# Designed miniproteins, single chains: the designs that were tried, part 96

Each design is a single chain, and the fold is of that chain. pLDDT is the mean over its residues in the fold that is shown.

## One batch from the design tools (miniprotein)

Design m3338
Fold by ESMFold2-Fast:
Structure m3338 (fold): chain A 100 residues (1-100)
Amino acid sequence: SLEEVEAALEERVAEATAELEAWIREQGKRLGLSEAQIEAIIAEMRAVMARSLAALKELARTLLEDEGLSEEHVLALVDSQVALETRALREDVERRMLAL
């Protein structure tokens, strides 16, 4: 169901967000960033992840309800998209931290 797909997506994004937060804290400390700089980067990262979740929920609804794709196929597609977006965001955050 759409509810089950959205719940699975929320869990995947929450896990990815927590992993990125832990990584940002560790890398920021290693690079000598202040706690204020680290918290600002985490806040921006969380905002990006929240927007991605909203967009992916809309995509999942379209694929499941309008296009008639199976739940398994939709879950595979959104999981792949979460992985791609998480990788891109991690690379962007790393680049920004190195420039500080």
Scores: mean pLDDT 88

Design m3339
Fold by ESMFold2-Fast:
Structure m3339 (fold): chain A 87 residues (1-87)
Amino acid sequence: MEIRLEAETQEEGDAKLKEAQEKFRAGEADKIVARITVPVADAAEVAAAVAAVAEQPSATSGGVHYEARVLEATDHSLTLELVATKL
């Protein structure tokens, strides 16, 4: 089963991600897709975050494959798509 979540605030994102992670750990889901919009103080911080995602777009750890993508970057916000898939 795939769990999809979307959040426009950190608090909402943290709550939804915690619930999704609990289902993922319980074996009720094999994939999580999260779209999170994070407010950023300035364009330099956005550029640094984009560079960090580009440096490590995917990783495999503990039998889970992780991917991160930048969907949108503005002077004030960063929208990321995070995917976790059980192998």
Scores: mean pLDDT 74

Design m3340
Fold by ESMFold2-Fast:
Structure m3340 (fold): chain A 80 residues (1-80)
Amino acid sequence: DAELQAELAEGRELGEEGMKRMNEAEKGTPEEVEAVGKDELARFEAAAQRAKSPESQWAFRVYGAEVAAKGQAARGKILS
């Protein structure tokens, strides 16, 4: 399914960008990590709502959760 493949490719690119943003945020303050985490969750939720395939919707939400989880781990390290 070409549409599914295109949506999954977009999700992967958004996920890579989100991980890069979170890696940069963890060099700063806990507040920056929290802001990036919330922003990325909102971005992936918006992408999931636009996606036509249930599989793409699920994948987008998984990517968002992965970025948020990375943010929680990074925040723990900054606050330690």
Scores: mean pLDDT 79

Design m3341
Fold by ESMFold2-Fast:
Structure m3341 (fold): chain A 76 residues (1-76)
Amino acid sequence: NEEIQKKVLEILEQLEPYIQKALELQKQGKTEEAKKLLDLVLETREKAIEAVLAGDFEKAREIVEKGIKEAEEFLK
């Protein structure tokens, strides 16, 4: 289904910057912080994709928004 594929790609694109931030933390020697951020981002990705596969695009959007907010708060 093209719509599902598009929504999954949008989620991956929105979360990619946070994966890159986790890699930057690792380069700074902040290994535990990098792992925590990566775990949060991967969990958000999994839950959001599950919602898309269930056809619940609004729930997927809310999951991504919450995950990004938590990642941004973690990075402060």
Scores: mean pLDDT 87

Design m3342
Fold by ESMFold2-Fast:
Structure m3342 (fold): chain A 98 residues (1-98)
Amino acid sequence: SIIEEFAKKLGISKSSLSRIVEAVKRKDIETLRELSKDKNPSVRTLAAVALYLLGDPSAVPIIAEADLEVIRLSIEFLRAAGVEVSEEDEKIIELIAK
């Protein structure tokens, strides 16, 4: 499954990935904010990318400190999970992460 593939690539649990996807689909900003403070940097990064896509600017400082490769994997995962990520949003997120 896509969850299993990205759990290995990002180094995070399948339960964390499922929780993030569910929060994005429900537009659950509070859950994503909690996950953006996780001890695992990949969980923080993925949750912050998801927050940014939902229009929450509190994600910006987290994305700015994130690894660009983890940002790219996060965008790839969200698209594969059925979340719409525009080319413009991808470009802006990658610029923030520099």
Scores: mean pLDDT 88

Design m3343
Fold by ESMFold2-Fast:
Structure m3343 (fold): chain A 66 residues (1-66)
Amino acid sequence: LEEEIKKLREEHKKLLSEGDNEGSAKTLVQMGKLLEKLGKTRDAKAAYYESIELDPNNTEAKAALS
């Protein structure tokens, strides 16, 4: 799980550097889901909030926070 989160973090940075805010936001949602599996609910919420900042239309991130 931690190694998977590490890979998602690198993918997030790559997509962000390429200007792909939607793809970067989607990667943050996946990272948040893995953080929830680890019981890191605060870190997961932070990832979902950052996802919404990058893509306000990301329905998965909005659902995860509601």
Scores: mean pLDDT 80

Design m3344
Fold by ESMFold2-Fast:
Structure m3344 (fold): chain A 91 residues (1-91)
Amino acid sequence: SDMAKKIIEELTELAEKARKEGLSDKEIVVLVSIKYLEIHGVEVDPEKTSDEEIIEKALDLMLEEISKAQGKEPTPEHEERKKEIVEEVLK
């Protein structure tokens, strides 16, 4: 959708700006996750919420939006893959 394209463009621009400013891959993923949640009206206090919880919340919302767009419900395989992504990013 046009809205999804705009979101991807905003997140990509933010990630590229952060990279140029010398942020690490982990810091960029957390920053992008916060922005994704913000775009969808989810407030997160990064000082009170762990990096893992922030990334998990963003992935949960992404999976819900993808499932909604496809007319499908999230599956157990999606939940397992989400956990793998969080663990890999936080290494």
Scores: mean pLDDT 75

Design m3345
Fold by ESMFold2-Fast:
Structure m3345 (fold): chain A 85 residues (1-85)
Amino acid sequence: MPSEEQLEKRKEELFRELEAFFREAGFPEEEARELAEKIVEALENKRVAEAARLLLPALERLRERADPEEAAVLEEDLALLEEAI
């Protein structure tokens, strides 16, 4: 199992990825950060369904604008969030 420090680094990395995805989806920087924080907090409380629900609108917007390769990465990130309980 990873150390507490390693787990914290994973959370920081996940937060940065989520923030980037929301920014690419056309959300303002402040709102993107707030949404990323809410998702990370939901995952910390093991509320995977809530985290997924918050992420879905951004994934839909990005998929609408993104090419197929970028859309596949977004789908993989969602799957990783579901697995990271």
Scores: mean pLDDT 70

Design m3346
Fold by ESMFold2-Fast:
Structure m3346 (fold): chain A 80 residues (1-80)
Amino acid sequence: KKEVIEKALKAARQALERVEAGGTRDDISAMATAIGTAFYALGRKEEALEKTRQMANASREDAVRIGREAIEEIEKELKK
């Protein structure tokens, strides 16, 4: 449960670093998948689907912004 969220958060951070370094659409998809997995594991299933779809249709710049915001939210949930 918590381990799933922590693993997904680590994967999301690694994917975000690749996207920021000029990564491909596959890196954005990996980031979206990891973020979606974390939100789903938190019981926030509608948000998991929404975040994944938003990032899939976003520009690289918008995907980075959405990804950073989502990662920060997941980190806050893990600290509760």
Scores: mean pLDDT 81

Design m3347
Fold by ESMFold2-Fast:
Structure m3347 (fold): chain A 97 residues (1-97)
Amino acid sequence: NAEKALAAIAEDGIKTMERLLAQPDVKEAARRAYETFEIMAKGAKVAAQKVGENAPKLIDLIEKALETAREAAETGDPVLMQKAIETLKKLAEEAKK
């Protein structure tokens, strides 16, 4: 059940990013959140590849979220961090369909 595994990974990623938003001024927290998300994204890509026909779309959402999270971690921009969270929410919803 790759779809449910992917949704769970995305939801864990959202919680990690939301914890970062509780400490908006701390670059070290942003870096740690990104490192955690990068590890989770590797697992998410493996799960997404097992979903079948929708795999390319799900992988694209994972890559997009990861790139936005990287930018957010480097800049400390809460708007970019929120966009990364929104992309993860879309990933979770698409995985459940």
Scores: mean pLDDT 73

Design m3348
Fold by ESMFold2-Fast:
Structure m3348 (fold): chain A 56 residues (1-56)
Amino acid sequence: MSFEELVKLSALGGTAAYELMKAGVPEEEAIRYALEIAKAKTQEEKNKIGREALSL
């Protein structure tokens, strides 16, 4: 992974964590799921992880 890709993934993860917390997901879980969303390779995987987080 390049430094540029790492920075983009970190920014994406932060945005995802914020959105999950606004949806009512606890902070610790939101951060954990956001990192998994950032690591996922496909949009389908990202959507699946997001749905799992929202089911908390």
Scores: mean pLDDT 70

Design m3349
Fold by ESMFold2-Fast:
Structure m3349 (fold): chain A 108 residues (1-108)
Amino acid sequence: SMAAERARRERILAWEDEYAARGTAKGQSLADQLGLTPEERDKLVAAYSLLGQAVGRLAARRGLTPEEIEKLEKAANEIFDEVRALMERGATLDEIEALIEKKYEELK
């Protein structure tokens, strides 16, 4: 129905924004803990925001319950470790985004 399609679109946008914000907060907290430079901080925060957005989009598209989202976030935390390893090797934001996109497809 049109009402169900509208509700699904609104849920996707809302959860993308919510989980991107959660990713931003996690990235900021970790950057503060690691004593990163402003440029390194911006890169880490951007990477975590992108991953959060991808998780939110997937969860909203599937209409996941809070318990299912918690399991998805646990799986996504392993992607944070891979993102961090790439950053330590001097990877670009484009390379980080490509990894997140690839891992997002694996979460489907």
Scores: mean pLDDT 79

Design m3350
Fold by ESMFold2-Fast:
Structure m3350 (fold): chain A 85 residues (1-85)
Amino acid sequence: SESLLERGKKLAEEAYKLALEAIKYAEKGDYEEAKKKLFEAEIKLGMAKIIYGVLKLIGRDEDAESLRPLIEKAEKALEEAKKLL
């Protein structure tokens, strides 16, 4: 039912949201919660990247290219979160 692309997009969007939550917790000085959110974001982003790699490997290049900007957005937010910790 859920496509590989749909799963990848959800994972990248969830990673982005979690990275933003990590930033908010870090800004409030709650480094324990910030680290938990960052860890969850890294796991979800990792899964989205695996899906991206699989889409490229099986020749679904258009699907991979539609997923890539969501992954890049999440990576940028995650890098920003890491700099605050």
Scores: mean pLDDT 90

Design m3351
Fold by ESMFold2-Fast:
Structure m3351 (fold): chain A 61 residues (1-61)
Amino acid sequence: MLSERVKELAEELRKKGLLDEVVVSLITGRMSQREAAERLGVSVSTVSALVKAALEGKLKG
């Protein structure tokens, strides 16, 4: 199960149509977890948890 913070971030990105782009950029190393955290206004731990959830197939993009 995802934490509430990760769910909130995923839902906000989904509303903006950015969820897949952000996840792919993080997985491919095009964007660092630190850069994503700064741009999205969340902690690096939240970004790390989002990537892990995506790799485990727990997110829809």
Scores: mean pLDDT 76

Design m3352
Fold by ESMFold2-Fast:
Structure m3352 (fold): chain A 51 residues (1-51)
Amino acid sequence: SRLELQRQIDQGVLDIQLSVYNVSRENSLRKGDEKAKKEFDEEIEKIKKLQ
């Protein structure tokens, strides 16, 4: 159904966002940016709660 397709698309978008935030988190750790790392950790946890 259309609702099932929409749910699959939404989950795919969340997976892509999670991947982007994980890369950004790793870059923040490499640069020693503790504040940015913490903000990305919070966004990652929000996405995980939606999955």
Scores: mean pLDDT 81

Design m3353
Fold by ESMFold2-Fast:
Structure m3353 (fold): chain A 99 residues (1-99)
Amino acid sequence: MEELEKVIKESKNPKLQRILKALSKMDLTEEQRKALAEIFKKSKNDLQKFVELLLKGLPPEEARKISLALINDDYEAFAKALAEVLKKRPVEELKKRIE
């Protein structure tokens, strides 16, 4: 949690900040929160790159749901959909996709 909170505070992009704050309210493990913080750091505060990195290895159906939520500025639906996907996937696989 601490790592994700730190990234939220350091974010200069208001949309990224809202997304990360919504994710911080989800019941995620410490490892999942650290993985999200690493993906965000890899994106260099760019929302488009952050979304691309997150979606890179997701199944098409889940990727579509997450993308639609972002297009509609529905950050709660985005956070919920992403949290569900992360709970079904090993953190190691997620890290491998982002390097």
Scores: mean pLDDT 69

Design m3354
Fold by ESMFold2-Fast:
Structure m3354 (fold): chain A 80 residues (1-80)
Amino acid sequence: SLIDEVKKLKEELKKIEKTATPEEQLKKAEEILKRLYEIQEKAEESNPPLDEWKEFAKLLKEVHELILKIIDKARKELEE
C-alpha cells in the first residue's frame, strides 16, 4: 500500500540521520523527497476513501517535516 511505502521512507530517513555523513544525508534526503512526491501523485490519482487519505496525509506530513529537518541540519554542518 502507499501508506506502507511512506512508512518505509520514514525508516530510511531515520537510518540516514544516524549513519550517513552530512553530504550523504543531503543527497539521500533529496532523493527520498522526490520519491515522496511520486507517492503523493499516485495517491491523488487513486482517489482513496477519506479515512485512508487522513492517515496517509498525516504520514506524508511527518516524513516531509523529517526530510526538511535533515536537509537543514546537513546544510548547516556543511557551512561549517
Scores: mean pLDDT 81

Design m3355
Fold by ESMFold2-Fast:
Order: structure tokens, then C-alpha cells, then sequence
Structure m3355 (fold): chain A 126 residues (1-126)
């Protein structure tokens, strides 16, 4: 399924982006970290849009396959958010963009997880 492969690619791109953001924050490159977190948010939004276009059965299957990667992304976004907040003690203004980007990524992850759960619930009733 072309949609399933596209969703898998967007989730992988989001995972790569949150890892790059974390490495940038560890080096004190807050600007690059904010850019990578914004990229992760964009990829998560694309994945959510594609999942919404799928049938409930196909979407549930895709979400189940990707659930471990989605949970890994959430863990890494939370790690990014924690480190950005620690860096805000030395550079409050620079860290604000990274914090906002991480919070946007968490919001989109919550939307993706909610949609996945709804698609799974719909298939259980059929």
C-alpha cells in the first residue's frame, strides 16, 4: 500500500529529525535543534494526514506496525524538551524556539496517537 509506505517514511524522517535535534542541543546548537524539531513536527503532521485518509482497517494496521517508533519519537521529543528547558537557564530567548518546536511535536504526536486509537476502535466494532 503506497499510503502505508509513505506513513512509514514520514515516521522514520520524524525519528531521524528528533535524534538530530537532540545531538544539536547536546552541542549547544539551539537554532539547529529548533529547525530539526520543526521538521519532525512537519513529518508527524504529514503522517497524521495520510493515516486519516486510509480506511479504518488499513490505518489501524499501519498504526500498530509503527506504534513502537511513535513511542520512541515521543520519548526523544520529551528528552529534547527537558534539555532545551535546562539550556533556557543560560539562553532563555534562544531556547524558546526549541521548546515551542518540541511542544508542537508533542501536540502532533498526541493527535497521531488519538487518531490511531480511533481507527483501531472502529475496526473492533466491525
Amino acid sequence: DALRQQIKQYIQLAKDSVNKALEALKKGDIGSAAAHLSAAASHLQAATTLLQRMSDADAAAAYNELSSDIDSIESKVNENLKLAKELSKKDPQGAENAIKAAEEALSLLNQLKSLGSQKKASTASS
Scores: mean pLDDT 86

Design m3356
Fold by ESMFold2-Fast:
Structure m3356 (fold): chain A 64 residues (1-64)
Amino acid sequence: SLLKSFKELTEEQLKWIEEKVRNDTDENYVELARWLAQNGYSYKDGPLTMEDLNKISAAFERSL
């Protein structure tokens, strides 16, 4: 399926994502990974660093 780009996110959605990443907890990464997946966004794009993407990916795998 075609995943949406982070460029399509609103300013408020981006700030929410950045806040979740900033706090660097497993709970926040799981919540972020689930939200991105449910809304059709690729966590491999956008304002996140490779380290953040790896953490999200790991949390997502644990949440499956």
Scores: mean pLDDT 59

Design m3357
Fold by ESMFold2-Fast:
Structure m3357 (fold): chain A 69 residues (1-69)
Amino acid sequence: MASLMEIAELARKRLDPVETGLLMSIVGAAEEEGVDPKEMLERLYKEGVISPEMYEKFLEILDEAEALG
C-alpha cells in the first residue's frame, strides 16, 4: 500500500494545487471506507464526479506511488 506522504509528494510535483487537494481527499475517503484508493477513484469516475482526464492522471500517480513503496 502506497504511503500518504509518497502520494502527496508525487501529486504536488505532477498536479496543480486543486488537483492535489482533490486526489488527497479521495485517498483519505478510501482509507475511511477501508477500500483501495484506485477502487474509490473508479467509483467517482463511474458516478461522473471526475473527468476521464483526471481519472487517468490520478491513476498514474497512484501506480507510481505503489511502485516506489
Scores: mean pLDDT 79

Design m3358
Fold by ESMFold2-Fast:
Structure m3358 (fold): chain A 95 residues (1-95)
Amino acid sequence: AATQQAAREALFQNLLQQQLPQQAQAIQILTKAYFSSKTVKEGMIVPLAHLLAQALKDHPQQVEFLAQAIITTVSDDESQLAQSLARLQSLLDTH
């Protein structure tokens, strides 16, 4: 699955880059945090990229906090996508 993970990583980076063209460093930090800590499934990529893009637009200096939030709240179980997004959003709303 190394080839599939590489393709998913590229898609995730591309989606973030489209919404955050001036935040290349932040995109690299978030991508590394997610793909080095989790087995990323295809269905997770678009929803998570959109949530993170919005969070970085609102709080561009919180990239390290967002990276840690991904590691602690996002499940590698695709069936828990809605719950993972809700946990991440709740954590963002309290900071």
Scores: mean pLDDT 80

Design m3359
Fold by ESMFold2-Fast:
Structure m3359 (fold): chain A 65 residues (1-65)
Amino acid sequence: SDAALEAGIAKIKESAKKVGPLYFGTTDVTVTATEVDSETVKITATSPNGTKEFLYKKSTLEELG
């Protein structure tokens, strides 16, 4: 369901915000979610020290290689 997808994405964004400061060395981390297509969502973590992107399959919320 869309509610399950929204909850899953929110949890991924929350985890990225908690781990991002350790990964980037800064607390100034912004996490966004963008739909790429009907099956794929992109999670982007942006900081002054760098940017990291992850692709997730919407149906499983598994990270794409």
Scores: mean pLDDT 76

Design m3360
Fold by ESMFold2-Fast:
Structure m3360 (fold): chain A 68 residues (1-68)
Amino acid sequence: SSELQEKVIARLEVLKTSASPEEAALLDEAIRAVEERRYAEAARLLQGLLHRFPDPELPGLVAALEAA
């Protein structure tokens, strides 16, 4: 849904403000995947980031993308 896309993209954009250049590049790949409705790919990219970004909202966003 567009609501899921908007919510995920907004959160990832916030995470980019404190990210390293390498982390920001991975977040940009995840944002692009969400925009293209490649939710399974976006979820995999974000799963790889979970151990690097201990963000309390990321696990829930990954689960939502996997359910979509």
Scores: mean pLDDT 80

Design m3361
Fold by ESMFold2-Fast:
Structure m3361 (fold): chain A 55 residues (1-55)
Amino acid sequence: SLSAEQKAFKADMDALLEKTREKAATLENKDIADGVLHTAEVLNDYNLKLLEKKE
């Protein structure tokens, strides 16, 4: 289970992913936009998995 601090961090990471989606949508090149979004989603997933490790 996540601590209160880890839950707050998760919420911030989720917010950054949403901002990345919004910014990627402004890119004219769809392949680049998709690549940026995929990288951000992978990074977010990895960070959240690190938070779920036992301390």
Scores: mean pLDDT 79

Design m3362
Fold by ESMFold2-Fast:
Structure m3362 (fold): chain A 112 residues (1-112)
Amino acid sequence: AVEEAREAGREAGRAAEKAGGEKGREGAQLAGELAARGVGESGNSGVGMSSGGIGSAGAYASGKIYGGEEGAKAAGEDAAQGIEGAGRGGGEEGARGAAEGAREGARLAEEA
């Protein structure tokens, strides 16, 4: 799950860099929220690795659809870090951190 989350984050970032523009903000927010949900559900049900991978895949897919440069890249990276943290001790707190990081990344991308 952790390795998959990091890969999904990096791939979402690359997709965002290609897509560019204003859509990055929405893509990053959505990607982070989907990743946060995946990790949160994983922590609650005890299927951490499996759900973590699904959450990161959701972030990647959202980044490809709504990708906008560094916004979705930041969202994917923060989602991957949140999933890793949650898997090792963060639970839903890590997932929320990933979502918040994704929103901040999207905001910065819109300003760039």
Scores: mean pLDDT 45

Design m3363
Fold by ESMFold2-Fast:
Formats: sequence, structure tokens, C-alpha cells
Structure m3363 (fold): chain A 65 residues (1-65)
Amino acid sequence: MKLLSREEAIEKAREVVEKSNGKVDFGTALVLAALGYSVEEIIEKAPKLTEEEFTELILEVLERE
């Protein structure tokens, strides 16, 4: 998976919130978008994401490659 720029991640996160009709919040969408997940993947993965997995994703975004 490729890390996206902040601007591109924000655009994807907005699209996820819009397409999911608010089921996925902007914060969760932003983290997943920053890690390079597609809009469709984020909508499917976000409600299935465990606390442990979400924490690891946040740390990956913050630490960067």
C-alpha cells in the first residue's frame, strides 16, 4: 500500500463520507485513505476494523515510511 499526500487523503476521505452516507466518519476515512485504500475498500473495511488494527494504521500514518 502507498502512503498518499495529505491533500489526496483528505479528498478520498470526503468521498468516503459522502458515498457511505455518513456510515464512515471523516477521521477513520482519512487514516485509511492516507494508507492508500480505495474509497470502496474503506467503506467495507471501516466497520470491520478492530481497535488493534486501527491503532496500527494510525501509527503507520504518523511514523511514515
Scores: mean pLDDT 73

Design m3364
Fold by ESMFold2-Fast:
Structure m3364 (fold): chain A 61 residues (1-61)
Amino acid sequence: LSEEEREILLDILKSLEKITDTAIENIIKVAKENNDKKLLEEAKKIFLEKGVSEEKIKEIE
């Protein structure tokens, strides 16, 4: 992923009122497929800020 593409994805996550399991699965999949550690790390921060538990992230990962 380009830096611009990563920023767009992160902005979409920030705009969501709540994070669904599907959103977590899709973002983790995109990060893994692109070997994008920065996307994965920044997305995890947003998940935690929006009330997703670390256990839930681990479960879906």
Scores: mean pLDDT 79

Design m3365
Fold by ESMFold2-Fast:
Structure m3365 (fold): chain A 81 residues (1-81)
Amino acid sequence: MDEEGAELLLETLRELGASEEVLEEIRERAEELVRKGESPLNAVIKAMRELRDEGKLSRELYIEAQRRLAEKMLPLLDAAA
């Protein structure tokens, strides 16, 4: 599940126009975080946040990728439960 979520998030970033250089940087940072005990999905999210803070990933891409991941993994709710 976590590996599947991580791959879907990376695929979503590619669909949104992220460069292969940015995707590779996310993979490398995520692998280091996984070695430190993070789940694969959480590691990718943390790597994205770091790249956003460094200006290598736009805030819009960061937000949109997470929104689309939620749509792919969980159905959208018409009302807040």
Scores: mean pLDDT 76

Design m3366
Fold by ESMFold2-Fast:
Structure m3366 (fold): chain A 75 residues (1-75)
Amino acid sequence: SELEEIVKEAEEILREAQEEFKKLPSEHILKGIGILLRIIGLQLDLERAAREGNLEEAKKLLEEMKKLLEELKSL
């Protein structure tokens, strides 16, 4: 289903965020922690939206996760 695809994409974003976080220089660790925690929170909200069948909310949360991943990569 489209919701299953969104959940899988969110899991891939979190995995990529964890790998990008591991590459951060020490001076960016505190900022990186903040962004990573936000991504984790959004994934939990997305999983809830998916369980409720809320496709529109799940899509919105996925786009927010993508923006945070790009922010993390820019550190």
Scores: mean pLDDT 88

Design m3367
Fold by ESMFold2-Fast:
Structure m3367 (fold): chain A 99 residues (1-99)
Amino acid sequence: AAAERGQRLAEEVLKVGEEALKGDIGTAYRTLSAKLDEAVDRAQTREEVDAILNAGRKAYELLAEKAAEIGPSVAEVVRHQGEEDLANARARADAKLAA
């Protein structure tokens, strides 16, 4: 079912994001961004996209919290880039699913 597939893709994004937190912020960001793009590209329905983007937002929030340990400016950069990544992923997915 689409809901089960969406949940699995969302869980993959969250897991990769959480595992990436064990490394440096730059590597964690690149790893999460790449996994978000991969998961969105694998999505076949809007419901799957919504599940993936919700998981991605949560993962970026965790990364921003860790980045705040370095400084508030680093956390702001992570939050800003995360919102841009999520918006771009949604736009790309919406265009693909509309075709």
Scores: mean pLDDT 84

Design m3368
Fold by ESMFold2-Fast:
Formats: structure tokens, C-alpha cells, sequence
Structure m3368 (fold): chain A 65 residues (1-65)
């Protein structure tokens, strides 16, 4: 049930972004992509979270995850 875990991790990362905890968000996204490298759901979700970040410096930081 990888999709449930991916969705939970994406929600957690989004919550960290909303709180300004970009370091924790990057850690969650990095772990997610490392564990599910072939998941389109993970890749799409990560991209949507990064696209939601209005600060270009923080968005670049998350892209490196």
C-alpha cells in the first residue's frame, strides 16, 4: 500500500512547508523519493508541493531533495 504511505508523506511535507519548516519538508521529500524512485505519484506530489512554495530560494532548496 505504497500509495497510502506516499500520500501521508506528501501531506506531512506540505504541513512542514506551511509552517516554514523547509528543512523537515526537504527531509520528508528526500526520503520519499529515495524509497519510491519509480513512483509517479511521489514525483507528481513532490513537484506540486515545490510549485506551492512562493519563496524561490526555499523552492530551490526543496528541489535539491
Amino acid sequence: MDDDLIEQALRLARGFVEKGDYDLAARVLSMLLRRFPDSELARTGVQEIIDSVEDPEQAAYLRQA
Scores: mean pLDDT 79

Design m3369
Fold by ESMFold2-Fast:
Structure m3369 (fold): chain A 65 residues (1-65)
Amino acid sequence: MLSPEARAAITEIAKEIVEKMKKGEFVDSDEVIRRVRAALAAHGESVSDTEARKLVKEEIDKLIE
């Protein structure tokens, strides 16, 4: 499982995305995936694009549900 620090970084990215979604703003999925992977790499975690998408979606769902 991800470290608490790595998960916190994804949560911050998810919060930013949720705010953009509430405003009806465009969210660039490729940029989001790149940011998630970069944040995870900074905490020593290596994930695929598919895993990064799943992780950020889980955090977004948690924030809106």
Scores: mean pLDDT 79

Design m3370
Fold by ESMFold2-Fast:
Structure m3370 (fold): chain A 63 residues (1-63)
Amino acid sequence: DLARRVAGIAAALGGLDVGKENGNIELGFKASRKALELAMKDPSLTPEQAYELGKEIAKELLK
C-alpha cells in the first residue's frame, strides 16, 4: 500500500513538472491524475519509473 502511494505521488509529480515546463498547469493536472491512477495499478513500478511514466503521459497529451 505505501509503495503504491509513493509510486502514485511520483507519477503525479512527473506529470505536473512537464505541465509547468510547458506553461500548461491544467495539462499538468490532467496528466498527473491519469499517471497516478496508472501507477497505483502497477505495484512493480519504482518511484523513478513512475515519475517517468507521468512525464510520458504529459508529453502524449501535448500532442
Scores: mean pLDDT 79

Design m3371
Fold by ESMFold2-Fast:
Structure m3371 (fold): chain A 109 residues (1-109)
Amino acid sequence: SSELEKAMETLIRSHLESLEQRRAEAEAAGNEATVKGVELAIELARKGLILAAEGAVVLGEKLEELGLDAEKLKELSASELASLGMLLAILKAKGREDEARRLVEEALK
């Protein structure tokens, strides 16, 4: 238990450092949707919701790529962010870009 707690704290700290760097890079590039996704990811990562945090980043980056607004990302639950991020990563890895686009558009209606 103590070792697991230390491992989780180290993972959260490392992930937060990575997210802060990603936010700075996105801000410098003017990628507003990516910034919103990363800011939500920082909030989720601080709560230990690492998969949801990764989902928020992936969705924010995809919304930026599609030219869509990321405001509705905050309306998604941690479970929805984690699941959608995972599905989007799988679809992208398989080259299924049209399905990835539809998934994002449907999730943010």
Scores: mean pLDDT 85

Design m3372
Fold by ESMFold2-Fast:
Structure m3372 (fold): chain A 86 residues (1-86)
Amino acid sequence: MAEELIERLREAVANRDAERAYELMLEMAKIAGRDVKDLEDELAKVLSLSDAERARIRAEAAADPATALSGRLLELLVRWYEKKLA
């Protein structure tokens, strides 16, 4: 199951499907025993984002997936998920 989710996330990243990638990242966070807020806090540190900017990015991800979700964030989440479930 975990390997399948990682493969699906890699496919979403390759296809630049930010909506699908974001959904998979949230599901991975739940399965790994972390809530969404903790994951967002880690991403905010990587991006040096404020709470307001995090909320804005979530809205932008729905409106413009290609801009809102960087490959670096997806890479970070894939690495974290692989390490957590290893």
Scores: mean pLDDT 55

